Designed miniproteins, single chains. Designs and how they scored, part 6

Each design is a single chain, and the fold is of that chain. pLDDT is the mean over its residues in the fold that is shown.

## One batch from the design tools (miniprotein)

Design m177
Fold by ESMFold2-Fast:
Structure m177 (fold): chain A 101 residues (1-101)
Amino acid sequence: MQLPKLSEEETREKLARLKELQDQAIKLIETIKTDAQRKEYSKIVAQISGIRLELATNGVLREELLELEIDYYQRLKALGYKPDENTELIRRLQEELERLR
């Protein structure tokens, strides 16, 4: 059994929420100094993972999802966050995007 596909409107709404959470994560990582902020960051990352999985499994607007993810990891790399790991992840996402086109 395959999970039902999201509508284009539902997919756009979830992409907008994903971008909002990614923007929050990046802002928080730049300013993180306290244990409370580290816990908040972990909660946001968990929410990002959940929405990402739902968007990936439902398959609508896949190109827009990949472009959003690539931008997010490029922003994390620019901040010096796990630059080697993020470089490899960006490469894999770009290869997936090219295969889709």
Scores: mean pLDDT 80

Design m178
Fold by ESMFold2-Fast:
Structure m178 (fold): chain A 71 residues (1-71)
Amino acid sequence: SKAQENVERLKKLAEEKGLPEIVELADTILANLDKFHPDTVIIATNLAIDYVEKGEDEKALEVLKRLLEQL
């Protein structure tokens, strides 16, 4: 799915940049992907990717933690 591809893209970027906490959160999202609306995952992961690319890792973590609070 597009949501799965987007989370996998976030995970790969986080691995390449040495951000283990974001990798862990991406894995948690992948494990619970069926419990989210696909559009919500796509929006949140795109925002997190943008923050990681800008070096705003703390903001990326906040976005992903807020997504997981919806479980």
Scores: mean pLDDT 88

Design m179
Fold by ESMFold2-Fast:
Structure m179 (fold): chain A 55 residues (1-55)
Amino acid sequence: SDAEFAARKAALVEEYVKRLEEARKNLTPQQFLDESWKLSEEFQRELAALRAERA
């Protein structure tokens, strides 16, 4: 259970970082600011949902 949680969390982090780097390379600086904020909010929401599954 803890190992599965850690693996799922690691996968979420890897996907988040990958999306950030792709946005950084493909967007203008002003577009990146908006997109990085949205990606951060989505990541935090997904992480919270993953934690709630354990409650």
Scores: mean pLDDT 83

Design m180
Fold by ESMFold2-Fast:
Structure m180 (fold): chain A 85 residues (1-85)
Amino acid sequence: SRADELMQQLRELVRRIEELIEEYDKALNEGNFDKARKLLYEIEKLLKEMQRLVDQIEEVGSDEQVEEARDLFGRALQRYILLRM
């Protein structure tokens, strides 16, 4: 279904964000602040894409899919916020 396709895209974005967070931590440890800043920008861009997918899933998904999508987005946002603390 379209909802299943959107859920797969959402889960792939989660994986991409997790990879970028690991690269961000590595860049900070290496003192490469220019790279870290660019990685934060890419993470923010992917979070906006996640929000768009969650909005679409809320229109076409089951209650279970909507709950999972909101949980995945919330966890990604929480991890991003912690990077800035």
Scores: mean pLDDT 89

Design m181
Fold by ESMFold2-Fast:
Order: sequence, then structure tokens, then C-alpha cells
Structure m181 (fold): chain A 75 residues (1-75)
Amino acid sequence: DIGKIKDSINNAKNLENNGKKFSDDSGKYSTKYYGGKGDKNSDKSTIDTYKKNGTNFSKKSKDYDNKAKDIKNNI
């Protein structure tokens, strides 16, 4: 079924795009975390939040990439 194959490819591309967005967000929070650690005026809870957000977005990015690969492997 060509329609189902096209739908699966589009779903995989959408998941890849979501993974990229979360990877980009993870990188932004990583930069804020290391910048904050170097700044004596930075609040510790804010710095810890940047680390947590960076880690969470990194995990989400990996999960989306894995889902996209799973769909492609079943085509």
C-alpha cells in the first residue's frame, strides 16, 4: 500500500524534525548552564534548571530519533 508507505515516511520525517528541535533546545540550555556556572551572580536553582532542561530535551531528541528509525526499519 503506497499510501501507508507515504504516511510512514511523512511520520518519520515529522519525528526527525521534532528530534532536531529538541536537540537544538538541549544545546541552548547546555550553553546557559555552563555560562551560569561561571557567573558568581547566577542563582543555583536557575543553573540546576538549565541542566535539567538540557538533559530532558536531549533525551526527548533521542526518543524521537529512535521512533523515526523504528518506522523507517518497518518500511
Scores: mean pLDDT 81

Design m182
Fold by ESMFold2-Fast:
Parts: sequence; structure tokens; C-alpha cells
Structure m182 (fold): chain A 94 residues (1-94)
Amino acid sequence: MEGEELRREAILVEAEAGVVAIGASSLKLSGPEEIHPLAEEALEKAHEGAELARRGLELAREGNLEEARELIEEGRKKVEEARKLYKEALEKEK
């Protein structure tokens, strides 16, 4: 049961990272130059979160549940940081 929950969690973290990355990429293409550094940092953090979640998913599939959990939690933290940066960029775009 726990391994299945960790796999589901990893998939959700990677999906959330993808959503933030798409939004941040859009801001880099169409947003004012002033927000590009925030959008770039959001992209970087989203990418880091996705990589951690992907590795955590692999470890969970292998039965390395404790290491998987640590990587997934770290990935979630990176995605949360990315989301905050993306929100800040959106607020400055207006």
C-alpha cells in the first residue's frame, strides 16, 4: 500500500512541476523583460522538482521506499518554490 501511495505522489509532483514549467515558459515568451528572471528561476525549480519526483518514482518501484519518500518530499518542496516564483512573476506582469 505505502509503495503505491508513494508512486502516486511522485506522479502528481511531476505533473504539478510540468504545469508550472508550461506557465513559466509562456511568461518568458510573452511577458515583460522585468519578469524573465523570475520565470527562469521558476522553470529551474520546476525542472529540479520533476527530476527528483521521477527518481523517487523509480526507487519506489524498486522497493526503496524510504529513499523514494525523501526524494519525493524534496521534489514537492522544489515545485512549491517554483509555484511561488511563478505567482510572483504573474503579479508583476499586471
Scores: mean pLDDT 85

Design m183
Fold by ESMFold2-Fast:
Structure m183 (fold): chain A 80 residues (1-80)
Amino acid sequence: MKEIEVELTVAADPADEEKARELGKSIADYLESYAKEKNPNIKVKVKITVVPASDEALERAQKTNREAFKKIDEAVEKEK
């Protein structure tokens, strides 16, 4: 079974860090379940990183999350 590790970055106000972490965990659980459902021959592990919100952090989060989704999609397609 092929193992894929991806990172999701959540940029949030420090006051909302706990909520951002919970949201990130929900998204991670969903993506891991989605990948397993689509292709049981791969195992996806999602690492969540929460960072203080800034324009730079939001841009980095968008780029990192886009690459993570692409990596999962390619793994699901390629192993079929």
Scores: mean pLDDT 78

Design m184
Fold by ESMFold2-Fast:
Structure m184 (fold): chain A 115 residues (1-115)
Amino acid sequence: MEEFAEELVRQGLADLGALAGVDLSPYLGPLTKIAVDAAKEALKAGKVTKDIMEKAAAAVRALPVPAELRPALEAIVIASVVLAAKKAGVPVSKEALELLEELGRRAEAAIAALR
C-alpha cells in the first residue's frame, strides 16, 4: 500500500509539473512522506477515514509550495492514498470519498486558473 501510494504521488507530480510547466521534483520527498504516513495510519485503523485525509491535506497546505498549485497537490496526495487503499482492499469511508471529490473540484478550478 505505501509503495503504491508513493508511485501514484510521483506520477501525479510529474503530470502536474508537465501541465503547469514547473519542476515539482523538490516537493516529491515531502509529498510522498505525507502520503506514506496517511497510508500507514489507514492500515493501522483498518480503514481510510475523513480525519486521516484532512490531516494529510493540512500537512500539504503547511508545505512552502506555490499557492496556485496547492489544491492540485492536495488532491494528488489524497487520491494516491485512496487509490492505494482500494487496490489493497482497505475500505474507504463515504466521508473520505466526499472529501476527495471536494478536493478534486478545487484542484480542477485551480488548474483552470493557471496561465
Scores: mean pLDDT 83

Design m185
Fold by ESMFold2-Fast:
Structure m185 (fold): chain A 75 residues (1-75)
Amino acid sequence: MEEELLATLREGLLANQPPEVAEIEVQIVELVLAGRLDEAVALANEANPGVELSREQVREGTERALAMARAILEA
């Protein structure tokens, strides 16, 4: 379930990153899962000024994050 995957992702991120960074990354993933990709791209670019992340890069990043969270949840 999406909520369980997001909780798992958040715990994994909090183990290796500051809470502020982890929360932003979780919010980006939540927006993508909600079909709000344009808002996710805007937030990602605000968090990474000068990088100019595309819709495709944000989507691929979300897919990788969810795959990692699934691997942790299934362990």
Scores: mean pLDDT 78

Design m186
Fold by ESMFold2-Fast:
Structure m186 (fold): chain A 108 residues (1-108)
Amino acid sequence: GPPLSEEEKRALEYLEEALRALEEGDVEKAREYAEEAARAAAASGTPTGEAAALLAEEAVRALEEGDVLLARAYLLAGLGVLYSAEGRDDEAEALFREAERLVAEAKA
């Protein structure tokens, strides 16, 4: 596909940092990075950025509710949307499958 915009690249970077913070157990830092990802993605004005922004916003809501599994699922889905836009389709597919697994686990 076309290269990501500067705003979409920033959103991708913030989503990766949010996921890293969750892996380290830092929920507050993950929330801050997810909020920055949502702002950067929304600022792109692209359909891909709008989708990533909505997913990042849902991750923030899940973190505020204490649902770390659901938050991780939304962050992975947002990252998958951006990876797909870059043409990283195999990596995007793996992220979407892990997101689906985490949603199922969160609903159990």
Scores: mean pLDDT 89

Design m187
Fold by ESMFold2-Fast:
Structure m187 (fold): chain A 75 residues (1-75)
Amino acid sequence: SVLKESAERIRRSMLEILRELGASDEELEEWSKLPLTELADRVAARADAAAAKDPSLVSFAVGVRILSIAGKWVS
């Protein structure tokens, strides 16, 4: 279904964002097992935390938050 395909793409994007934010292979493996709703919240929170330390990342964190909302909608 379109919703299942969208959920799979969002999950993949969230894990790629986590890798870019400096997550270890162990953390990526652990978080890959989370329900999409929980994964989306944790990734968005991590992007927000990064933006709090580096204001140049604010627009990036907003984009991640929008993606997290989409993830909840399709999960």
Scores: mean pLDDT 85

Design m188
Fold by ESMFold2-Fast:
Structure m188 (fold): chain A 78 residues (1-78)
Amino acid sequence: SMAEEIRKRIEELRKRVEEIEEEYPDEIGANGKLRLMTESMEREAERAIAAGDYEAARKVVDALEQFIDDMELELKKK
């Protein structure tokens, strides 16, 4: 289902955040932001799914993925 596809993407992004934290354990501020954004966006996506608004849910997951991509890129520059 569309809900299962969206939830799978969130699970993959959550795993990626855990991998970033393992690679950069001393980046407390960045890791804190990644955790908070992931938790916040997961809740927002689940609310959109509950409302049947799969377009809004996908946009939330896309925004989370972009945030993780941008953060990982900045951490790799250090």
Scores: mean pLDDT 88

Design m189
Fold by ESMFold2-Fast:
Structure m189 (fold): chain A 71 residues (1-71)
Amino acid sequence: SNLAAIEANLRAQIRALHPDWSDDEIDARVAERIKQVFDGIQNAAALVKELGEPLTDEQIAADVEAFLKKL
């Protein structure tokens, strides 16, 4: 559910920047942006060894949402 909301927000942002793009082009860009953000968060998490445990999916989702809000 959180991923769907993130995708919808990114889609709206990309469509606003490129109103003449096809849905397929927008979908591809949304998927690429989500992957880049997710990979970036995972790389950042790997640098933080203080917790000694991997982040939960819920924590990762919250961090993704917070990161996207700062873009």
Scores: mean pLDDT 69

Design m190
Fold by ESMFold2-Fast:
Structure m190 (fold): chain A 99 residues (1-99)
Amino acid sequence: SMELELEILDGIVRLQLGVAKLLKSKGIPLSVSLTRIFTDKAIELAELAKELGDLKSAQNARDMVRELLRLSVETGSEESVRIARDALRQIDAIVAELS
């Protein structure tokens, strides 16, 4: 079911948020390839949340990408900053539509 898929994807994105926070607390950069994987999952969650009208899941996707953006800025990864900013723009549009 789409509801179960949303719950699983939300769980994955929440785990990714925890990883981003841990790395940020230690000043450790996330690789560009992992930044792409994490942002792709957040976009996937936000798109599914949009179809189901689930504002909370879309906000969870946004929170994870915001943390990735902060991590990328603090660790000086210009490419990861671009990836995270692009993902955040897409997710912000979805959150605004659902609000």
Scores: mean pLDDT 90

Design m191
Fold by ESMFold2-Fast:
Structure m191 (fold): chain A 81 residues (1-81)
Amino acid sequence: AEIQDLYEEGKRLAFLPLLMVAAGEPISREEAIERAERGVELLQQALDLARAQNAPDSVLAQLEAALAEAKEALEILKNIV
């Protein structure tokens, strides 16, 4: 499903770069930030589509939580020295 695909890809892009940077994997902070920004965009699209389709409150809450966590991960990446 489109929402599920956006959710899975959005989470992957939002959270995997932070884990890679923390683990010293071969990714630049700049590339990690770009991927995390794309992850936030995809999660926002998933939430917007779920709202448009009148998804259950439990699904909306799950997407809102994931989006909030993704935005937090992005801010952590931006503040890594």
Scores: mean pLDDT 83

Design m192
Fold by ESMFold2-Fast:
Structure m192 (fold): chain A 64 residues (1-64)
Amino acid sequence: SMLDQQRQQLLAESVKEYRERIDKILEEHRDAPPEEVMKKIDEVGLEIQEETERRLAELDKLAS
C-alpha cells in the first residue's frame, strides 16, 4: 500500500539520520573513553526513536 511505502521511506530516513549522527559522534569523540561514546550513541538512538514514533503516529492519523 501507499502507507507501507511511506513508512518504509520514513524508516530509511531515520536510519540515514542515525548513521550520520553516529559518524559525527565518532569523529568528534575519537579520543574519548568507549563508555562515553556508547552513552552518546544511546542518547542519539533514543532521540531518533522518539522522532520516528512521532512521525509514524502522524502518518497513522492521516490514514484514519
Scores: mean pLDDT 83

Design m193
Fold by ESMFold2-Fast:
Structure m193 (fold): chain A 60 residues (1-60)
Amino acid sequence: GEPRYRILEDTTIRGPRDVTLRKGEVLTPSELAERLGISVTTARTAFADLVAAGKAERVS
């Protein structure tokens, strides 16, 4: 299935829509893409950036 990511600290992502992700949320790139109004590919890059920043972790 699609990878799932856990948010480790509250963070706001800016895109066509601004989305505030809360600590403890678990979501997929498709779910983030729908919330932000971006492609799934862009959402995967956003999660890679969050993981590199220590703000998210992959859980599956």
Scores: mean pLDDT 85

Design m194
Fold by ESMFold2-Fast:
Structure m194 (fold): chain A 89 residues (1-89)
Amino acid sequence: MEPPPEEAVEGAKAAAKAGAESGKAALGAGGALALIGGALSAALAGSEAGKEAAAEGGREAKKAAEEGDGEKAARAAAEGGARAAELAA
């Protein structure tokens, strides 16, 4: 199986951490799980568009986390994961 994009994994970790630091641990964890799930679905399906969507979501989540916005990071991760899953189907 092809591995998920590194950007998706890093973005998911960043979203989970920023969510916890912002007192929104459940939201951050939910976004992280959505991004990892979407990235894995895209990798298993061989969807290059889905893998890129997950990577883009991960990059946006990491950027928001670096800005200290845990809610924005969680939302970016969730949106990227959902788009990756949609493209994998």
Scores: mean pLDDT 81

Design m195
Fold by ESMFold2-Fast:
Structure m195 (fold): chain A 92 residues (1-92)
Amino acid sequence: SKLVEEAERLIEEAAASTDPEEQIRLARKAIRLIEELIERGELEAAVRLADRLIDVLQAKIDASTDLEDQLRLAVLLVSAAVLKSVAKELLR
């Protein structure tokens, strides 16, 4: 799926970025694509991508020294975790 490829690209760009604003922007776009994958029934891909995004966001939170950036990234991590949970529930 082209949506899967785009989401993977955004997540890996976020992983490679050292700029918190770019990480947040890329993660928000990845979350929107994961939501679209769930809506389209591409649930296994959505779970895998959400899981990867959670790992990336956790690493960025752990590396951050700015409380505001940590909180903004944590909100996105919670969003990714909720989407993973929803996709997994729909697979049952």
Scores: mean pLDDT 91

Design m196
Fold by ESMFold2-Fast:
Structure m196 (fold): chain A 70 residues (1-70)
Amino acid sequence: MSPLEEAEKIIKETNDYVSSNDDKLTSEQKKEIKKIWDEFLDVYYDPSKSDEEILEAAKEAAEKIKKIID
């Protein structure tokens, strides 16, 4: 699996996890999750970033989001 394919898988799995817990999330938690996604998207759409840097950013975003939900 390429780093980009792995990053996309992490993003999908994390979004699915957020969706499955949406009814348990406060408005504040949803705002924090959105901010983490926005920060990740800045990396994802940066043409100077490598596939490996995008994968690392995806892993960091997923970890932060899981800590908010857990």
Scores: mean pLDDT 83

Design m197
Fold by ESMFold2-Fast:
Structure m197 (fold): chain A 74 residues (1-74)
Amino acid sequence: MPVISSPEASEEERLSLLDILGRYADQHRDDRELLEAMRATLERLAAEAESKGWAEVAARARQLIARIDEVLAE
């Protein structure tokens, strides 16, 4: 696996962002347009995290996508 400069600090910052996004999604469950936009952003974030080897960021982003999909399916 390639070593990426300062991966720990960047990964922690992204994990904090995902926590904020998760709370924001919970506050705005009725805003379908916002949830769809967040879902698209989370898909890009997960792909970027996978390419950089940020396994926890990728997992957290995919967990948020799954929760948003459940809300949108209701």
Scores: mean pLDDT 75

Design m198
Fold by ESMFold2-Fast:
Structure m198 (fold): chain A 80 residues (1-80)
Amino acid sequence: SKKEEGKKLLEEAYEYIDKGEQYLKDGDPEKAMEYAKKGLELALKAMEIDPSLILEAIGAALRAIGIMIDAGLISGVPPK
């Protein structure tokens, strides 16, 4: 179902976001940016598939954006 698909995408989004945060802590801003960007993409796709996930997806997206900002500040490279 679309609800199950949206939930799986949101779970994947959180996995990527958690890894992005870990890479940022480990001093790898390039990988942190890649993983956060993927997490953001998956979170946005999840709410497109299941709009009932919008609150959780926005929460995930904000976490991803925060990692991207921190990674960008460390590396001096803006997010794309």
Scores: mean pLDDT 83

Design m199
Fold by ESMFold2-Fast:
Structure m199 (fold): chain A 74 residues (1-74)
Amino acid sequence: SMAETEEGYAVLAEQLATMSEETRREVGRQFIEMARAEGVPQDIIDELEDAVRNGDLEAFKEAVGKFMRYVEEQ
């Protein structure tokens, strides 16, 4: 459900905040690969790629949330 997706996102967002930048970049690359495999819209993939490239934690959390919500809506 969407509520379970939001709960999962909240847990993941806390984990992302505690990771090193190096680990977060690796996790980001994995999310980009998953998003492509799931057929996620290019705009969300672009947001993930930009956030990973810039080391922007808040943008990365937002893009991951959009990815998770998109998958739930399918």
Scores: mean pLDDT 79

Design m200
Fold by ESMFold2-Fast:
Structure m200 (fold): chain A 61 residues (1-61)
Amino acid sequence: VPSAEERLVAWARLLARHLAATHSREETIADLEKLRAHAEAQGQHALAALLDELIREIRAA
């Protein structure tokens, strides 16, 4: 059974890839940047780092 954070990351990756394919890549990146900033503000550094990794993956696609 994956941890809650592993499950969230896997789901976020699938959603981000789907959104980037069907919606504006720029809008998807902007939304993820907002989520990353919010996570950092709440002290959720692990989640913020994972969101940063997702943004990088989308930019490289």
Scores: mean pLDDT 74

Design m201
Fold by ESMFold2-Fast:
Structure m201 (fold): chain A 63 residues (1-63)
Amino acid sequence: MEELVDEAFELAVRVKERAQALGTPEARAIMAEVDEAIRQHRDDPEGMLKALREALARVEALE
């Protein structure tokens, strides 16, 4: 995988792990948004990374 795509998937895993640990409906919605971002940006690694960074900020705000 390209460097940028690897970074995006590593970030997605970290967001999902944090959301799973929280176990709230809001965190579950963020996990769904991560999956949607990956699907929507399959040909746009920069857009995927941006969306995942926004998801990380939102899951951190729930802590």
Scores: mean pLDDT 77

Design m202
Fold by ESMFold2-Fast:
Formats: C-alpha cells, structure tokens, sequence
Structure m202 (fold): chain A 74 residues (1-74)
C-alpha cells in the first residue's frame, strides 16, 4: 500500500516523539540501538511512499534524525 507524503511524515513524527521519550533515560548502548531502529523503520516508511515523494520524506526524516543524534551528543 502506498503512503501519502502527509501520512509518511505523520508516522515519522510519531516515531521521533516516541524515540525522544525513550532516549531521555537510555544508556549509550540503548541510544545507539534506538537510533538504528528508528533509521530502519524510517527506511520501511520511505519504501511505501510513491517514488516521486521519497526524496522529500527522506530529507524530512534526516532532519529529525540529525536533531535527535545531536541531542544525545554522540
């Protein structure tokens, strides 16, 4: 099933919000695992988006990922 651009961004926002909550109390090992899991799930969402929209969703997700990674001072 193909996700719309808005649906994909909404799913990524929800994942990022959950990840932020989990990162707040996580050990460094857990933080690495959580970030890797987030990246994997984002890839699954991008795969469900129309080819024309994939670049925009990828760019959106990258922005959120970089913000989360910066917050944990990796």
Amino acid sequence: MTLSLEEAKAQIDALAAELRAQLAGASPEEQERLLAEFAKRVGEIIAQVAPEDQEEVERYALGLYLALADEIAR
Scores: mean pLDDT 81

Design m203
Fold by ESMFold2-Fast:
Structure m203 (fold): chain A 80 residues (1-80)
Amino acid sequence: SKKQKIIDLLVKMTRILLEVEGLPETEIAKMIQDIVDAINAGDLETVRKILDEMIKKVEELDPEKAAEFRKTADELLSLL
């Protein structure tokens, strides 16, 4: 189902972020919460902004993980 795919992608995004050295757990938790809230509100523009900001932060810390995160984010956006 679409809902199951969204959940699986959010879990995958969380795993990627947890593997990024130097990214605080509080920031990861806030980002995931903000994305979930924006998805529930149907606010696609806010989802895109949050994902873009996180991709930029991850790219500064871990460019390889940023590429993986971007791919997962693109898959999430394609379902919304």
Scores: mean pLDDT 86

Design m204
Fold by ESMFold2-Fast:
Structure m204 (fold): chain A 85 residues (1-85)
Amino acid sequence: SLEREIQELEERARELEQEVEELERQVQTLDDAREDLERREDPEATAPVVQSLEDARRELEQRKAELEQERERVRQRRQQLLQEA
């Protein structure tokens, strides 16, 4: 039914919002870890770890962008169904 499809889209939108929020917390955790490493004043020992954190941050940002695109697709599909009602 139309109502069921709308409900499923609303549930998916909620799941995507939660996943984006979780990724944002993970990015913050990486930023905090990087700041902590910068305060330890051992650039030679920390450089490989800092690079790994920066690489991980970029991967999380890319995943976040993909989820935001999926959220927009879900929003558009829901809007289409509401126009049909």
Scores: mean pLDDT 82

Design m205
Fold by ESMFold2-Fast:
Structure m205 (fold): chain A 62 residues (1-62)
Amino acid sequence: SPAEELLEKYERQAMGYVAQGKYAEARKILQDGIEELRKMGAPEELIQRLERAVEQLSALPD
């Protein structure tokens, strides 16, 4: 689905930043993805998946 494709795009971008230790940038990308999914009316399950990723990264130092 378009929503799943968008989610995968944002997850890939965020993982690239995580690999570089850039957790603040990774969180921003995931937050942008959440906003975009909400705007398109994506299923709550997809939004919750990105929200959990943000929560996990929020525990890590920048």
Scores: mean pLDDT 83

Design m206
Fold by ESMFold2-Fast:
Structure m206 (fold): chain A 83 residues (1-83)
Amino acid sequence: MNKELLIEDARLEIEAIEELIRRAPEIAKLTGSERAAALAAARIQAIAGRYIAEQLKKLGEDELAEEAEEAARRLLEAVRRLE
């Protein structure tokens, strides 16, 4: 994998995760299938963030990997509170 592309993808994924965390109050107002879909999408983003963190660690990008893992962890906690 191209390291520069992975770093760019990681920054975009962290931004996407932070946006979802910011939207938690909006998601909390959803009901039924819309809420379920939003929570499922957020969970998928958290899984993607963790995967990217693992790839970054393999390339020695420990600081960015920790940032991605922490963002994913915070998103999963937000999702758990909304379930």
Scores: mean pLDDT 83

Design m207
Fold by ESMFold2-Fast:
Structure m207 (fold): chain A 70 residues (1-70)
Amino acid sequence: SPVDEATERLIEAARTKSLQELIEVIKEIYKEMPRSDVELAILKALSELDPELRKKLEQAANAAVSELLS
């Protein structure tokens, strides 16, 4: 599903990319999917990540939303 594909993309980006690159990935996903589906993909990704990467994804998601609203 698009949600599962976005979840895997977020997990890979959290593991392999910088915080700034992860913010850009999240912003791209918001352009491709409804907000509710993006939020679900983020929640699913958070459940699969270790605590350090969870913190990184939370920071990136908050930053991406703030930048999209600015």
Scores: mean pLDDT 87

Design m208
Fold by ESMFold2-Fast:
Structure m208 (fold): chain A 70 residues (1-70)
Amino acid sequence: MEEVRRAVARHVPDEEKRERITRGVNESARANGDSKRAAVLAAEGLALIAAGRPKEAFGPLLEYQRLVEE
């Protein structure tokens, strides 16, 4: 999903790490039946953690949890 790749690329400049996170999020989203919005939120949160900014990841990950638990 291109939107997931863009969310990861915003915070992760390393190409190999970016592709690995993008692939993991897309595979998880397919397995769980996540919406595009949920997948993008998971990608943003994981990318922020990977960038060393875990406090900023809390918001996107909390919103992801809210969407997938409904």
Scores: mean pLDDT 81

Design m209
Fold by ESMFold2-Fast:
Structure m209 (fold): chain A 86 residues (1-86)
Amino acid sequence: MAEYVRRAAEILRKAGMTRTADRLEGLLEAAELAPDASERERPYVERSQRAVREIAELYKELVEKGLKDEEIARIIAKKVDELEAS
């Protein structure tokens, strides 16, 4: 899971989408801190965990389809924006 999200962030950085890569890495960090999260932070952590799972699964599917890094970056960036809007 975390490995796919880190690979997605690397592809975003290579595509020049540094801001989106930073946001995705922030979501991963929040998801990984779940055991130490306060009651107030739990909704944010749960949302971050869901986002990380969805991004990891999407990245895996796009790689399996043989898409180029630039196309993968574009699709992942759109998904990150959609998850932040929810």
Scores: mean pLDDT 78

Design m210
Fold by ESMFold2-Fast:
Parts: structure tokens; C-alpha cells; sequence
Structure m210 (fold): chain A 83 residues (1-83)
């Protein structure tokens, strides 16, 4: 689970970066496809892993998005103070 959690965090961080978003989406989809393939042999395990991965990506994405929004807000404040 630790490796999957770390991978989910990397995917989420990539998704909030416009330069890396397309690559992150491709890696996310590849992992989902791997779980769907596993579901043919063990649907309960595959379903659990897929749900866990999707939830972790969502959780990390929400955090990374909030951090990015805060950085953008600070940059806008700096621009507004320029004469």
C-alpha cells in the first residue's frame, strides 16, 4: 500500500501542474487499466485497490490544488501592488 500511496501522490501533484497534467493523466489511466485487468482474476482485490488509489489521488489532488490556488492568490496580490 505504501508504494501505491506514494504513486497516487505523484499523480495528483502532476495533475495540478498544467505542464505535466497530460502525462499524469496517462499514468493514472494506465494504473486504472492494470486494476481492471486484475479484476478478471480477483475482482474483490482489484476493486479495493482501484477504490483506494482513486481516493488517494483525489485526497492528494485536493491538497495540491489548494496549495496551487494559494500560490496564485499570492502572485496576484504581488501584481496588484506593482505601480
Amino acid sequence: MEELDEFAKRIAEGLVDPAEREKALAEYQKRIDEFDALAKENPELAGGLKAYFQKKVDDYYSQAKAEREERIRKLQEELEKLN
Scores: mean pLDDT 80

Design m211
Fold by ESMFold2-Fast:
Structure m211 (fold): chain A 64 residues (1-64)
Amino acid sequence: MEIQKKAIEEATKIVKEAREKGLPDEVADGLINAAKYSAENITSEEQAKKFIEDLKKRAEELIK
């Protein structure tokens, strides 16, 4: 689904930005793999938005 593809694209951008801010490569790889798996269950824009917001919060917490 296009929604899932867009969610994965956005997740990849978030993880890339987090890596630039100091997130370790191993943690970043784990996040993107988990994101791809979770995205398979996204069937609505509301779910995609929540998924992306949750990922942003998780990445920020891991950088600290």
Scores: mean pLDDT 79

Design m212
Fold by ESMFold2-Fast:
Structure m212 (fold): chain A 86 residues (1-86)
Amino acid sequence: MAEEIRELARRGDWEALRERITEFAKESGDEFLLELLDSREGLLLAAMYVVGILEGVFDREEAIELVETLRALARGEIEPPDAPPP
């Protein structure tokens, strides 16, 4: 699963990537993941969320918090805590 998601993202096969993540979300009953898939910017965040959990990098609570923070940042609802280095 994680390997397949990485390969699809690497190739830029966004349609197949979306289908695989949607299938995973339906099987797991993850409403948060389904909500992410409704937006264009959410597809890459959804891929990161799934891979991170499957690889054990994040627990579900940590992954949700990170994704919501990144979504808010992308929408300009919050400012980054640190300016990127020049």
Scores: mean pLDDT 70

